Designed miniproteins, single chains, continued (3). Designs and how they scored, part 65

Each design is a single chain, and the fold is of that chain. pLDDT is the mean over its residues in the fold that is shown.

## One batch from the design tools (miniprotein)

Design m10244
Fold by ESMFold2-Fast:
Structure m10244 (fold): chain A 61 residues (1-61)
Amino acid sequence: SAAEEAALRAAENALAYTRETKDAAAGYSVGGMALRAAEEAGSEEAIRIAQEALDLARSLG
């Protein structure tokens, strides 16, 4: 669905942003928002990628 595609893009962007900035607080913020969108859309792929962004944020701070 369009919602699943949007959630996937949001999750991919959150992971990329966290990798590029290496900012734990920013990573928690964008990763958390992406995870919420992924859960509401029911996209398992987006949930995994958003969780990866959050795991990276945890490792940074």
Scores: mean pLDDT 87

Design m10245
Fold by ESMFold2-Fast:
Order: sequence, then C-alpha cells, then structure tokens
Structure m10245 (fold): chain A 76 residues (1-76)
Amino acid sequence: MTPEEKITEILNSVAPEDKDLNEKLAKIMGTLDFDSRKNLILSIADYLVRQKGVPEDKAQEVRDKMIKVVEEHEKS
C-alpha cells in the first residue's frame, strides 16, 4: 500500500463522507516536504475536531497514525 493510500484509509476511517477530499489531502501531502506534511497533518487533526466533531483523543490517534506513515516514507 502506498503512503497516499494509507493516509486516505486513515482519513476515511474517521470521515467516510469526505472520500474525495480525503484523497486530495493525501495527494497534496505527497507533494510537500517533511515539515510541511507534519503541519498539514496538524491542520487536518484540528479540522476533524472543529468541523467534524471528532473527539480530541480520536483526532490524536489519527494524527499519530498519519505522522508514522509520513516518517516511514521519509526514511525509505
């Protein structure tokens, strides 16, 4: 599974209604440098809490999973 597919799957697990947006976010993340990817992940986590009503603990889990995917891709 590609990093883009992993990020899309994580986002779809918490916001399945926004599949098209989730795919676009994953693709945009793939075009960014490492620090910008981390900043985008933080922005996505904030969006999930404020706009989607995702609990803070769940948003933190999603954030951590996405950061792990980005770190694994950076090391490869």
Scores: mean pLDDT 80

Design m10246
Fold by ESMFold2-Fast:
Structure m10246 (fold): chain A 81 residues (1-81)
Amino acid sequence: DKADLVVDALVRALQLLPRDLAEKVGEKVSDKVSELIQEGKYIEALELAREAIVSEARAAGLDEAAAEAARILDEAIKEIE
């Protein structure tokens, strides 16, 4: 299921962040990601999640977490393509 793949990748990427930051980013993107999944726009959902997670992780000085989150989400994008 492509929707499950998107959700699993998002959850895995968020788990790399401290809980407070993961909750903040999750709240920021959850509605739009859900909307895109309902529209069948799985790549756009993953790209939105990638931009938000990587941006917030880098802003927090979590460069390694940002890189790993990007890798997880990029792998999910390739699997959907």
Scores: mean pLDDT 86

Design m10247
Fold by ESMFold2-Fast:
Structure m10247 (fold): chain A 84 residues (1-84)
Amino acid sequence: SLEEQRLRGGIFGVVIATEKLGLSEEEILELARKEGADVEEVRRAIELAKKLSEETREAILKAVEGDKKAQEEAARLVREELAA
């Protein structure tokens, strides 16, 4: 669904912001407010991202490079971990 796509995008964005850009939770929420994003949706993505394993976070970081296999693997791992 579109909601699932937006949530996955938010989770990927949070992982990139924390792992690659070194942003804190507070900085991510402030950026969301400044960009007019749904702050509650971003907060939910932050909480879900905290549940992800290091392996899933690494898969998300590889997915940002545009590798289709890495994108599919990251999506699979996120779905499996959040369903548990």
Scores: mean pLDDT 79

Design m10248
Fold by ESMFold2-Fast:
Structure m10248 (fold): chain A 89 residues (1-89)
Amino acid sequence: STLELTVQGERLPSGTIVATAEVKTEGNEVIVEITFIDSKKTLTRLFTVGPGSQKVTVSIQSSEDVTVQVKATDAATGEEKSRTLTIKP
């Protein structure tokens, strides 16, 4: 498999939470799903990115612990990679 996924997440001094997903494939499109979960809400963002190395960044406001779940799916093969982060106050 050629699908690679790297995820980073942080809380900025402003309180904004930023999650970045980097995906790499040799020739296929990738569906990237980024989900933020706190005690009050679940927010999901979907992106379709081209082949090669691609980067997606999403921001959310939350004063709570936030779980960030990222799933990358190769659109041609159906191969999935996932990462989960917990960002604390």
Scores: mean pLDDT 84

Design m10249
Fold by ESMFold2-Fast:
Structure m10249 (fold): chain A 68 residues (1-68)
Amino acid sequence: LSLLQKKILGALFAAQKPLSAAELAALLGISAATVSKALASLLAKGLIEKLPGGKYKITAKGLETMAQ
């Protein structure tokens, strides 16, 4: 995983709630476009899931990936 992908997973875990790309961009101080590209990659890997309303949540696989 890239450093940005690890930061996104960590932010989702720390928040303990689903977050949008805009909320993650604000939290990390980066563009929403950059966050959206990283989210698409994480979603394809099964490390996050997309919920109704454009929110994202970390999966069990995402948590296991961060533990190493």
Scores: mean pLDDT 83

Design m10250
Fold by ESMFold2-Fast:
Structure m10250 (fold): chain A 105 residues (1-105)
Amino acid sequence: KKFIDALVKIYKKLAENSDLSTEERKELMIKEAEEQDPELARFLRYLFESTPEEEWKKRIDALVKKAKELKGDDKKLRSFVNYEIFQRIMDLIEKEKKAEEEKKK
């Protein structure tokens, strides 16, 4: 819940500042996460470093667009964020685990 609530707040903030560069968007996400939970900020830094920038850029742009569409319906926005981000995070964790296993062979 805390993680999803923080992400919903971050995406609403990104929707307000949709003209930011990819680096500025990452810094905004990290800053907001740091204010909510330093461990969440650490985790987001890890995900940004472990995932190609193009993938994160596309993902964030899609979420910003959806956040604007769902403005005023926090339940639907939270459900969307939970579904999309949880799936992406799980995929990234699996890829990281597999890469580490191959690297140590």
Scores: mean pLDDT 67

Design m10251
Fold by ESMFold2-Fast:
Structure m10251 (fold): chain A 90 residues (1-90)
Amino acid sequence: SMEELQERIKELKEKISEAMLNNDFEKLKEYLEEFIELVEEALEKGALSEEELKEALSIVTGALLSPILDDDPELRERIKRVKERLEKAL
């Protein structure tokens, strides 16, 4: 459901925040990959509010500025495409 999708995205935002605070870069990358998959699904379903779109945009913008993606150009390009979709949805 849309509600379950929104709740999973919210939980994953918290996990991303915790991984950053703990400098757990392996878990941070794993959570970012899951976050991107859920955001892509939510964008297809129109399941994100304006506030949620802005929050997702903030997270993906931060990820693109992070060296965590230096070894994963495919994930970087995927996140860049999601950022462009989020900007168009706003």
Scores: mean pLDDT 84

Design m10252
Fold by ESMFold2-Fast:
Parts: sequence; structure tokens; C-alpha cells
Structure m10252 (fold): chain A 94 residues (1-94)
Amino acid sequence: SSLAEELERLIEELAELGRKYREGKISLDEFKKRVQELLDRAAELARRAGLEAVAERLRSIKEQLPSMSEEELERAVVEAILLLSEMLARLKAA
């Protein structure tokens, strides 16, 4: 489905963004800004999938993101990738 394709692209974008940050190619502030943009899209996709609780969790992560430490941010990105991967698995099984 188009929704599954959008989720796959978003997971890839989050993973690539994390790699660029770890390689020192982007600043922490740029990493936070880009993650916020991707989390907005993730929350919209979760709502389109009927997963309101997942959408709320993604929005909550986004709202706390500006005040996160580097370690908190890395944990939050991993959580977001896991949530999106579970959504993708459910869509592919349906």
C-alpha cells in the first residue's frame, strides 16, 4: 500500500539521519530539527493507519525533543523506529 511505502521511506530517513549525526555530518540542533519533521509525518501516518495511541506517543516524543539530551534523543529515535516498524509489519500482514 502507499501508506506502507511511506512508512518504509520514513524509517529509512530516520535511520540515515541517525547515521549522519553519529558520523558528525550534521549538528545536534539540525538533527533535532530533522527528527521533529520526520516525527510529524510519522504521527500523521499513524493516524491514517487508525493507530491513535501510536500517533499520540510520536507527538509526545516530538514535543519533548528540543529539551532532550543526546542520549535521550538517541533512545527516542530508536523508539520511533521500533513503533514505525511494528506499524509497517501490521500493514503488510493485513
Scores: mean pLDDT 86

Design m10253
Fold by ESMFold2-Fast:
Structure m10253 (fold): chain A 75 residues (1-75)
Amino acid sequence: SEVEKKRLEALKERLRELAETIEDEEVREALLALLEAENLREFTGGLLALVASGLLSEEEIQRLDEIVKESSEVK
């Protein structure tokens, strides 16, 4: 739906901003890989896989959770 497309775009924008603040190249590239998701399902799957990988710190995981929650308000 259009709402899902707008939500995905909002998620990608916030994720790109987050990635620009990350100095660890491996973490930054992993976050940027989520921008390749074509739909919300792929994005969510990629995000869950990244969290499960143990590559992210607890602070990074919390920031991602905040971004996801904020994007859920898109109408």
Scores: mean pLDDT 77

Design m10254
Fold by ESMFold2-Fast:
Structure m10254 (fold): chain A 56 residues (1-56)
Amino acid sequence: SRAEELRRRAQEVFEGLASAGRLDEGIAVATEVQALVDAGRLDEAEALIRRAEAEL
């Protein structure tokens, strides 16, 4: 599902930020994405993931 895909991408973003020494940012992004996905706000979750991916 789209929600599963977004959770997978959020996990990859978290791992990338953690590896870059940006663990607190990784936690913040993962937490916000989970909240947006749980609320059914999938377009906003994807936008947040894409922004974070662009910074890696």
Scores: mean pLDDT 86

Design m10255
Fold by ESMFold2-Fast:
Structure m10255 (fold): chain A 99 residues (1-99)
Amino acid sequence: SHTEEAKKIIALLRENRPSLIEYFKKRYLEKGFPEEEAEKQARIFALEIQLSFLRMERAILKLMLQRTTDPAERADIQAAIALLDAEIARLEAELDALR
């Protein structure tokens, strides 16, 4: 199911976000940025990367929807797009709060 795959993608991104932030934070610290600035910039970059990935997955589903005529498959794809749209909106709000 496209809906179950979307749920797994969202869960995986949420689970990996702290590790991604920590990785980028270390890169900023290595370049001499203060702790607070390194944390903020790392969070911004991690959110931007995950947003790009979610937007790509959404774009794939949109293309699949254009090529699909089966009503049940279309409904599953539309439900998956709605889940990705909700997650994208959440991450965009988090990103805006950091800027």
Scores: mean pLDDT 92

Design m10256
Fold by ESMFold2-Fast:
Structure m10256 (fold): chain A 87 residues (1-87)
Amino acid sequence: SSNDTAAQAIEQGLQGNVYDGMRIAQTVTDPIARQAGIRSTIGVYYGRVSGNEDQSRQYSQQALDYARQGDSQGALQYADQSVQIAQ
């Protein structure tokens, strides 16, 4: 499902595999779940380079948990928080 694929993308981002996370996220057909995967992956990357990695990872972990529950909107909300704290 789109949520399962988004969860795989988020998991790759959390493991530091930014390229794989982005590649997988782009295959998600549901636009909300796709953006959750993309933003979570980017958020962890930006957090790492800005020194806010721990907070970005916590938000991306919440995005992963919501994606695993099938809640695309919840996943996107926390993925957005991951990007915002990293900026």
Scores: mean pLDDT 86

Design m10257
Fold by ESMFold2-Fast:
Structure m10257 (fold): chain A 95 residues (1-95)
Amino acid sequence: MVEELVEKGKKYLEEGDNKKAADYYNQAGLEALSRGDYETAIELFEKAVELYPSSENRANLAYAYALAGKYEKAREYASLSDESSKEYILRLIEK
């Protein structure tokens, strides 16, 4: 599943559609998160942010960093997302 989504992302990247490519990398990252593979999810979300730097993509990356225990990077990317996502991620990191 992750591999199929990455392959679709690469196809759209070759076609010059960075937004669509980022969407598939995000879907692959979410699949990796669902399996507890936080390191793979981080790599996939980093690629999505690189291709299409949106608040949503930054929030997904921050969330993956938080789940992986990389709290400094989670705070950094959360601060670059929308306020609701930032609040959610900060609550996830500590209490």
Scores: mean pLDDT 83

Design m10258
Fold by ESMFold2-Fast:
Structure m10258 (fold): chain A 93 residues (1-93)
Amino acid sequence: SSLENARKALELLGEARTLIRNRGDPEEAIRLLEEAVRALEQVEGADPELVRRFREAARKAQEALRRGDYEAALEHVDEAIRLAVEAANSAGI
C-alpha cells in the first residue's frame, strides 16, 4: 500500500541518516537511499515534482558519500527526508 511504502521510505532514510552521522559504510548508506527511492516511487498520488526533487536530493547524497563527504551527504539526506514527507502528504498520507 502507499502508506506502507511511505513508511518504508522514511524508515530507510532514517537508517541512512544514522549511518551517515556515525560515518559508517558509505556503500550500505547508498543501498538504503536507493531502496528509499524505490519505496517512495510506489506511493500512489504523490506530487511528481516532489518525487523528482526527492530523487535529486537522494542522488546528491549518494554522490557525496562516494566522495567521502559525510557533511554534504547529511545535508542532502535531511533535504531528502523533508521532500519525502512533503511527497507523502501530497498523496494524502
Scores: mean pLDDT 91

Design m10259
Fold by ESMFold2-Fast:
Structure m10259 (fold): chain A 87 residues (1-87)
Amino acid sequence: SMREEAARTLEEAADEIEKAGGDPNTARLLRAAADKLRAGTATPEDLYSASVSLKGMAEVQESQGKKESAEAARRAAEALERLADEL
């Protein structure tokens, strides 16, 4: 399902952020969002809000030279935005 695909993308992004030494709060947000997606409790508003937060976190991480972490956060944000548009 689209929710399961998005959840896996978020978990993969969280793993990449942790491996790259990125912000652990960003990784935690991604894992929590994946859990909500699998539980079917996430609303389109929740997904858009999380996407905006992740884009902001990616911008901060890119400014700190953490390109891999920033890219992972952006991919997660895009996955959430695409899913929200389909709900």
Scores: mean pLDDT 81

Design m10260
Fold by ESMFold2-Fast:
Structure m10260 (fold): chain A 69 residues (1-69)
Amino acid sequence: MKKKEELKKAALELAEAVQNGATDEEIRKLAEELAELDPERKDELLAAVEAGDRNKLYMIALGVASEAS
């Protein structure tokens, strides 16, 4: 899969998980997956996971999806 398509898919999956009330473990896994695809956002994503800031994770995910489009 092309990097851009993979990045957009991972970002949208994280955003959907947040909206659908997924478990903390699932959200962490999706955030870690996104961080592997976009290392520049790794610190920001992991900090939001540690803080339990689902709103921040959602905003980051939408930003990544938009940039990958």
Scores: mean pLDDT 81

Design m10261
Fold by ESMFold2-Fast:
Structure m10261 (fold): chain A 94 residues (1-94)
Amino acid sequence: MEPSARELVEEMARLLEEAIRRRLSLEELQKVYERIKELAMKALEQEKDPEKRQLIEDALLAVYLGLQHYEEGNEAAALRLLRVALELLRRVAE
């Protein structure tokens, strides 16, 4: 059975929360981002609400920008962006 958009968003939030909590390496965060991107694309195929679609897209962008800051050695800015992404995903899943 194909997962719902809500289930896909909840899985993205779970992966991101785990990554923040465990303070994963850049290489591990890149793998988490690729998985979140796959889940986001599937969620966007199913999600019809334009406001929820925008939140998913904004969350994906925040994760991407967080990775860029992490690559630049700015872990504090990276973690803030990952937390923003998590909050956006939680708003979709509410």
Scores: mean pLDDT 84

Design m10262
Fold by ESMFold2-Fast:
Order: sequence, then C-alpha cells, then structure tokens
Structure m10262 (fold): chain A 82 residues (1-82)
Amino acid sequence: SAAAVAGIEAVIEAVERYTEEALESEDEKVIREAIEKLERLREEVERALEDESLPEAVKEALRRALERLEEAIERLREKLEE
C-alpha cells in the first residue's frame, strides 16, 4: 500500500514537471503530444479506479492523480486556444 502510494505520488510529480516543460516550450506540437500522453495516462488511472479491491489509501492517491491530470490537460488545451 505505502509503496503503491509512493509510486503514484512520483507519477504526479513527473506529470507536473512534464506539463510545465510543455507549457514553457510554447511549441504547439510539443503541447499536443503532451495532451495525448496525459489523456492516455488519465484513462489508465480511471481504469485502475474501477478496481474496488484497492486499499482506500491507494484509491485516494489515484483520485488525486486523476485531478492533477485533468488540471494539467486543461492548462495545455487552454494554451493551444490562445
């Protein structure tokens, strides 16, 4: 459980860094590729949350990851519309 939560937290940190780098690039291709990658990861997190047998701490970490992914995707999409 603790190891799984730590792994999820590391992924959240990587997503935040990746999103910031993509936004800072101001390159539409880089931003579009970032959106595609984060959308795929979001789908994987949603899929994982369908498993009701997961410990509650893991579910909370996955829900947090989902929120951060959705925020990151929204920021990237907004940048493309500018």
Scores: mean pLDDT 85

Design m10263
Fold by ESMFold2-Fast:
Structure m10263 (fold): chain A 87 residues (1-87)
Amino acid sequence: PKIHIHLRGRSAVIEAEGIDLRTADEIATIVYKVTGAPVLRFVDGNKALIYVGGIDRAQAEAIVAALKELPEIKAAGGEIELTIEPF
């Protein structure tokens, strides 16, 4: 699986590919637990888009660290990218 986290200003989009629905739900749960913010999920086949707002860089980095510990991600080499962009 490949996971890319795009933080733009205080809004983040997590794009995940090569995952199943269960892994997508686990990612959304981690984002909610790390941020405490409402999470919007979209899943299509083996792809997921997860949206969260009102977060900072430290929370985005904490999401990366938590996702690297998911068994499904860790077993597959943990390919997670974080991109931070000005809004």
Scores: mean pLDDT 81

Design m10264
Fold by ESMFold2-Fast:
Structure m10264 (fold): chain A 59 residues (1-59)
Amino acid sequence: SHMDAQIDRLQARIDNRIGDRFDIDVDIGVMMIQAAVYQDNDAIARLRDIQRRADAVFP
């Protein structure tokens, strides 16, 4: 995936509860746009799972 390293960093931020919910939602949105441009289906699936994780961690 073109985005594995940045998605791994985003996942680590969420799991360690680092940063504001708003900033995390913005980062997910930006990365989803990048994944769509690259047609990176792996990144899209990972980002959807990360969004679910963020929803659970930052209710």
Scores: mean pLDDT 83

Design m10265
Fold by ESMFold2-Fast:
Formats: sequence, C-alpha cells, structure tokens
Structure m10265 (fold): chain A 61 residues (1-61)
Amino acid sequence: SEDEEKKRLVMEFARRASDIISEEEFNALMRRVAELVQQGISVEELKAELDRLFKELEARS
C-alpha cells in the first residue's frame, strides 16, 4: 500500500541520516518528516523531499 511505501522510505532515510547527524538533530528532522506524512504528502513528493534533505545533510558533513 501507499502507507507501507511511505514507511519504507522514511525507515531507509532514518537509517542513513542517523549515521551522519547527532541524535538531537535526528529527532528534530524525524518530527518534520512525520508532519509531512500526516499532512498527506504523496509517495513521489516524499521521496523527492527525503532525497533533498539527505543531500543537504551530506553537503554539511
């Protein structure tokens, strides 16, 4: 289902992000991601947003 796909995307993002940012920053970022999911973001938009966020994290690391 779409909800299961969103969960997989979020879990993959969380796994990768936790390796490069602090726990405090991670918790704040995951709250923001949870809000997007609750607001009804599409799978395609979520994937694009998570990719953008991850690139920003890599650029600052």
Scores: mean pLDDT 83

Design m10266
Fold by ESMFold2-Fast:
Structure m10266 (fold): chain A 94 residues (1-94)
Amino acid sequence: EEKAKELGKEIAETIVRTAKELGPLSAMVMARIAFLDIVNRVKAGEISPEEAKIIIETVKEYAVPKLREMGYDDAADFVEREAKRALEEIDKLA
């Protein structure tokens, strides 16, 4: 689904930009907020569980390698853990 992937890329770009401009801790906070928002949108019926999974997987796919490239391994690990938590929560809703 092109729209879900594009949204995921946009969120990943925001997380990476936040890391570059404000540092890794701010990027971690941004990632947590983004994943929480996605889960809440599934609960509200605004997006499907399937769409939410594509968004979260896309965020992980694009943000994690870039954060590691920047030397922010702790932030990259955080994004991976928060993505896993969000996917597990969405599986309960599906």
Scores: mean pLDDT 87

Design m10267
Fold by ESMFold2-Fast:
Structure m10267 (fold): chain A 88 residues (1-88)
Amino acid sequence: KEKAIEEAKKVLEEAIALLPEAVRAEGERLGLSEEEIEEYIKLGIERLKAIPEQLEKWSEEEAEKALKKLKEQLAALKEAVAAARAAA
């Protein structure tokens, strides 16, 4: 369980670093205001930071399942950022 949690923390650290760029690019595409974009970034980071505490309360099986989903979400986030950068 500890290995899954430590790996999840690393995945989340990378996701938190990429989240502002991804949210800003999508928000600008959707015509959101700067204030709305900043609020979504703040809420997203807050939610990601809460995940490790939740994983510690879960079973090893649940933690491993959550880690798999987090890795899939990080891969999607990386693709979104890469697409935004290619479009710029």
Scores: mean pLDDT 79

Design m10268
Fold by ESMFold2-Fast:
Formats: structure tokens, sequence, C-alpha cells
Structure m10268 (fold): chain A 58 residues (1-58)
């Protein structure tokens, strides 16, 4: 997953499913990115979550 893909996924989930969906996708994006060794994509998912007041674990 690229940082751009992580951001887009979180923002799309937020638009379609609201803050809970955005938080779930943010948490999933962090986990997947870290499992792939992509710390930059994980950091971007966290930044998007923080920008929108989302909890990546909630």
Amino acid sequence: MTPEQARAAVEEALRRGGPEAGGIVAGASVKESLQQGNEEAAAEARRVAEEHGLDPAG
C-alpha cells in the first residue's frame, strides 16, 4: 500500500460510512502497511485519522 492509497482509502471510508468506518479503515491501513514494511503508508493513515479526529483503533 502506498501513502496515497492509504489516505484515499481512509477518506473514502469516512465519506461513505462516517467516522466509525473511517477509523476502522485507518486502523486496517496502518496494520496492513506495517505488515508490508511500509512505515510511510502507515504514518499517512495515522495522519489522515488525526486530521479528521478519527481513532484508528475505534
Scores: mean pLDDT 80

Design m10269
Fold by ESMFold2-Fast:
Structure m10269 (fold): chain A 119 residues (1-119)
Amino acid sequence: STTSRKSTIISNLESSSIDVRKAAYREALASLDTDLLLTVIQHVLETQNDEDILAFAEAFDEVASSTDPSKLFPVIMKLLFYDEAELFFKQAQTLAKSRKNTDAYALSLSLLNLYKSFH
């Protein structure tokens, strides 16, 4: 059931393993569940560490590259109403640029510009 999958993802956010947390980020993004995604973003911002911000940005780029961008639009719109979204987008952009990931950089820039248009 979807409820069982959500519970597993949320539990995995508390894992000491970055690989387990990154897998949870990827599953949350692939689910297209906006409420689950907000929970994951809150967790990433609460960690205050570059490894989780980078892992989330990489998971986002992976899902965006493999999924029709139109399917991510409702998730992106929900994300734009999250109070700390600007900080996340700026950090994701900086990390993508430093890693020379052109696609992730372009996506993060587009999301940051979209966020600024609403705020």
Scores: mean pLDDT 66

Design m10270
Fold by ESMFold2-Fast:
Structure m10270 (fold): chain A 61 residues (1-61)
Amino acid sequence: DERFERFLKAVAVARAAGLSARRLVEILRGNGIEISEAQATELLTSTGDLRAVAERVYATL
C-alpha cells in the first residue's frame, strides 16, 4: 500500500526531526491523511516497532 508507506515515512521523518504532534497532523493533512493530535502523539511517542504502531493507527483511518 503506497499510501501507507508514504504515511510511515512521514512519521519516521517527523520522529527523527523532533516535530510536534500538531505539526505532524498538518503535514499529513497536506498529504490527504487526516489524523487526530492524540493519534499523532501516539505515533511520535510510542516505543518499540514503529511499523506495528503505524499499522494500528492507519487501520483506524
Scores: mean pLDDT 83

Design m10271
Fold by ESMFold2-Fast:
Structure m10271 (fold): chain A 87 residues (1-87)
Amino acid sequence: SKEEVIKEIEKIIEEAIKKLKEAKTLQEVFSVVNEMAGKLSKIAKENNLLEAMPLIEEMMRKIVAEPEKAEELLKEFLKKVKELIEK
């Protein structure tokens, strides 16, 4: 269901945010966000949410440009993807 997909995405984002709070280097930040992006892409593909792929790519591009804003960008992505799924 749409609700189950949203909950799975929320868990992936919440886990990434927890790991980001413990990250001490940019390499650790990029490791966390790359793992998260892989999990999000898999969920999107398995649930035919192709429209979520550009949102994942935009989020990753923004994090590479401003890694210090990774947590804020993850929260912004979650808001956008919920709006997309609830259409």
Scores: mean pLDDT 85

Design m10272
Fold by ESMFold2-Fast:
Structure m10272 (fold): chain A 77 residues (1-77)
Amino acid sequence: SSKLTAVEIDAGEVASAEEAERAAREALRQLLEKQGLTAAAVHMEPVEVRDGVATVGILVVLENGDILAVRVTARVR
């Protein structure tokens, strides 16, 4: 059976929504590298900005069938 793991990452402060998206991609890359995980599929949702906070949701399907639900948040200046 596939396992679903939720991961939350605080990327700090960013100047724009596009910087939040870049920070989210980099955070995911580092997470996979450090954990020795290989992604079979990655789906990144459009950045959502609410009340000065950018949120990027990323759904990662790993080669073993497990799922990572990653949420990256950053303050937008």
Scores: mean pLDDT 87

Design m10273
Fold by ESMFold2-Fast:
Structure m10273 (fold): chain A 97 residues (1-97)
Amino acid sequence: SLDDPRFQADVKTALALIAATLTVNAPEVSVEDVERVYKLTKEAIETAKKAGDLENAQVAIDAGMEALRRAAQSPDPEVRELAEKYLKELENIKKEL
């Protein structure tokens, strides 16, 4: 059902994967793209952990980290700095999974 924690984990993971894929394939990555990837990835991880779904948590974090690595290659210093900051935060979260 819509209130099922496992179903919510699947939905949040799917949204995080969509955001990550769009960012990886974007011609130019914006600050808004980086913030969206980080927010959706973190929501997916938190929802998956509460549901006991560590597989979805791993999938979401790996996709988010790949998108942030792409953003860290941006010619825009603001995009790079934000991506590097969020990438480090996700690396720390991944160690706790």
Scores: mean pLDDT 88

Design m10274
Fold by ESMFold2-Fast:
Structure m10274 (fold): chain A 103 residues (1-103)
Amino acid sequence: MSEEAKKNVEKAIRAATQGKFDEAVKYVEKAMDAGASKEEIKRVLETLALRALFFANLKGDFEGLRKIQEAYEEAVTALDNGDYEKALESIKKMAEIAKEVAE
């Protein structure tokens, strides 16, 4: 993995952990562009999903929880198929739902 990819993965995980979903998505995109592995992108995705699900559960937003789970499954499937463009779109969708739930 390039140093640039590694740096962006680390920034994405930090942003996701802090609930900064838009920043996390920006760093995922930069990490993908820099050649981050499927495994590294999955680490960011797991952190994002856990934080998003935390907010959904805290608010009792079962519809938000369902949508987050669906977007997570779409992103994982796309990554496993090597479709990074589709994976990024699903990650963006999950982040947008997480922002709405967290507000």
Scores: mean pLDDT 85

Design m10275
Fold by ESMFold2-Fast:
Formats: structure tokens, C-alpha cells, sequence
Structure m10275 (fold): chain A 94 residues (1-94)
């Protein structure tokens, strides 16, 4: 289990720069294509990290299934970006 957890941490850390870039692009309202690219790379590393975790539980499995779709589909990435923008607007609006 420890070896698998270390692998999960390695992939999660590899994904961090892309997650930070995606967040920056999302907050700046950058080109949608750039946001999609950063999100898909982030999703890929999240999925790879999760493959090394045996006890994700139902909520974790559902979340990883969504990230897998995002990594494989520009349409699913666009949908996620829209949801994230709506959440950011609600958070700023009280």
C-alpha cells in the first residue's frame, strides 16, 4: 500500500503545476482553448494518481470517472469550466 500511495503522491505533484495554471487561466478569463488544455492535463494526472489508490469509495470513484471523461473529451472539459465559472461567480456574489 505505501508504494502505491507514493506513486499517487508523485502523479498528484506532477499535476499541481497544471492545476495552478488552470486556476490562473480560469480567474483571468483566458482563452477557452488554453483553459481546456490545462484542465485536461490536470485531469490526466488526477486519474493516474487515483489508479494507485485502492479505497476511493463511491464519491471518489464518481469524481475520478468525471476527470477521466474530462481528460478524454474537450466537450466534458468545457462543461466543467462552465460549472467552475458559475461557482466562482456565486462565491464572489455572496
Amino acid sequence: MEEKLKKAEEYAKKGEPYAEEFKKLLEEGADLEKQIEALKKTAKYIVEAAEHVEDLGPSGEKLIARYKEIAESDEKAKEFIKEMRERLEKLKAE
Scores: mean pLDDT 77

Design m10276
Fold by ESMFold2-Fast:
Structure m10276 (fold): chain A 77 residues (1-77)
Amino acid sequence: SEEERERRRQKILEINNLLTSDDPEEVEKGIEKLRELVEKGEISKREAQAVLRNAAATLEREGKEELAKKLREAAEE
């Protein structure tokens, strides 16, 4: 439904905020939440990979290379 689609979009936005955080613990939490959405079948693995790669690109632009590398490695799993 439209409501379910919007709910998924909001969850992904929340996860993006976690993944692009300065706090490594928040980044870990974002990765875990994203994996949970895939496990529950709420999003595809390809959609999750796109979210992780987009967040990694954002972190790279901010000079957060180690966190960006972590997100890319998560995307390859």
Scores: mean pLDDT 84

Design m10277
Fold by ESMFold2-Fast:
Structure m10277 (fold): chain A 74 residues (1-74)
Amino acid sequence: TSQANNYNNLGDTNYNNGNYKTAGDNYNKSGDLYLKSGDNQGAILYYGKSALNYQKAGDQQGKKESLTKAQSLT
């Protein structure tokens, strides 16, 4: 979806700039949009990227929430 792609691009931009918390937030939103469109594999991928970025940011709560979302789809 175009909106999911926009959040992916924002995630990538923030990751490249070292803004890991914001990257995690944007990848998480992308995952939610893939899930809404029925793309479980896309959702798992972007929730995983979100969790990694939250881990890099020291956001243990964000990491836990994103991993829980990904695990619910496996």
Scores: mean pLDDT 87

Design m10278
Fold by ESMFold2-Fast:
Structure m10278 (fold): chain A 80 residues (1-80)
Amino acid sequence: GAMRQQLLAQLQQLQDQIDQLIADATDANEKQAVQLGRQRGELQGQIRGAPADEVKKMAEQFGLVAKSMFDMAKARRAAK
C-alpha cells in the first residue's frame, strides 16, 4: 500500500544519509549516523510488523552497525 511505499522510501533516505555521514567520518557526524541508524532499524521493524521488543532490538542493532561502519571509515582515514 501507499503507506508501506512511503516507509520504504524513508528507509532509503535514512540509509543514504547514513552513507554520506560515514563517507565524511567526522566526530560531529558520528552521533548523527548512529541516531539515523537507530531510526532506520525501528522503522524497518515497524514495516515488518515486529513486536515492540524486536523493534527496539532492530533499532539498537542498526545503530551499532552504523557506528561500526563509521569507526572503520574513521580508522582507515587515521591510518593515512
Scores: mean pLDDT 79

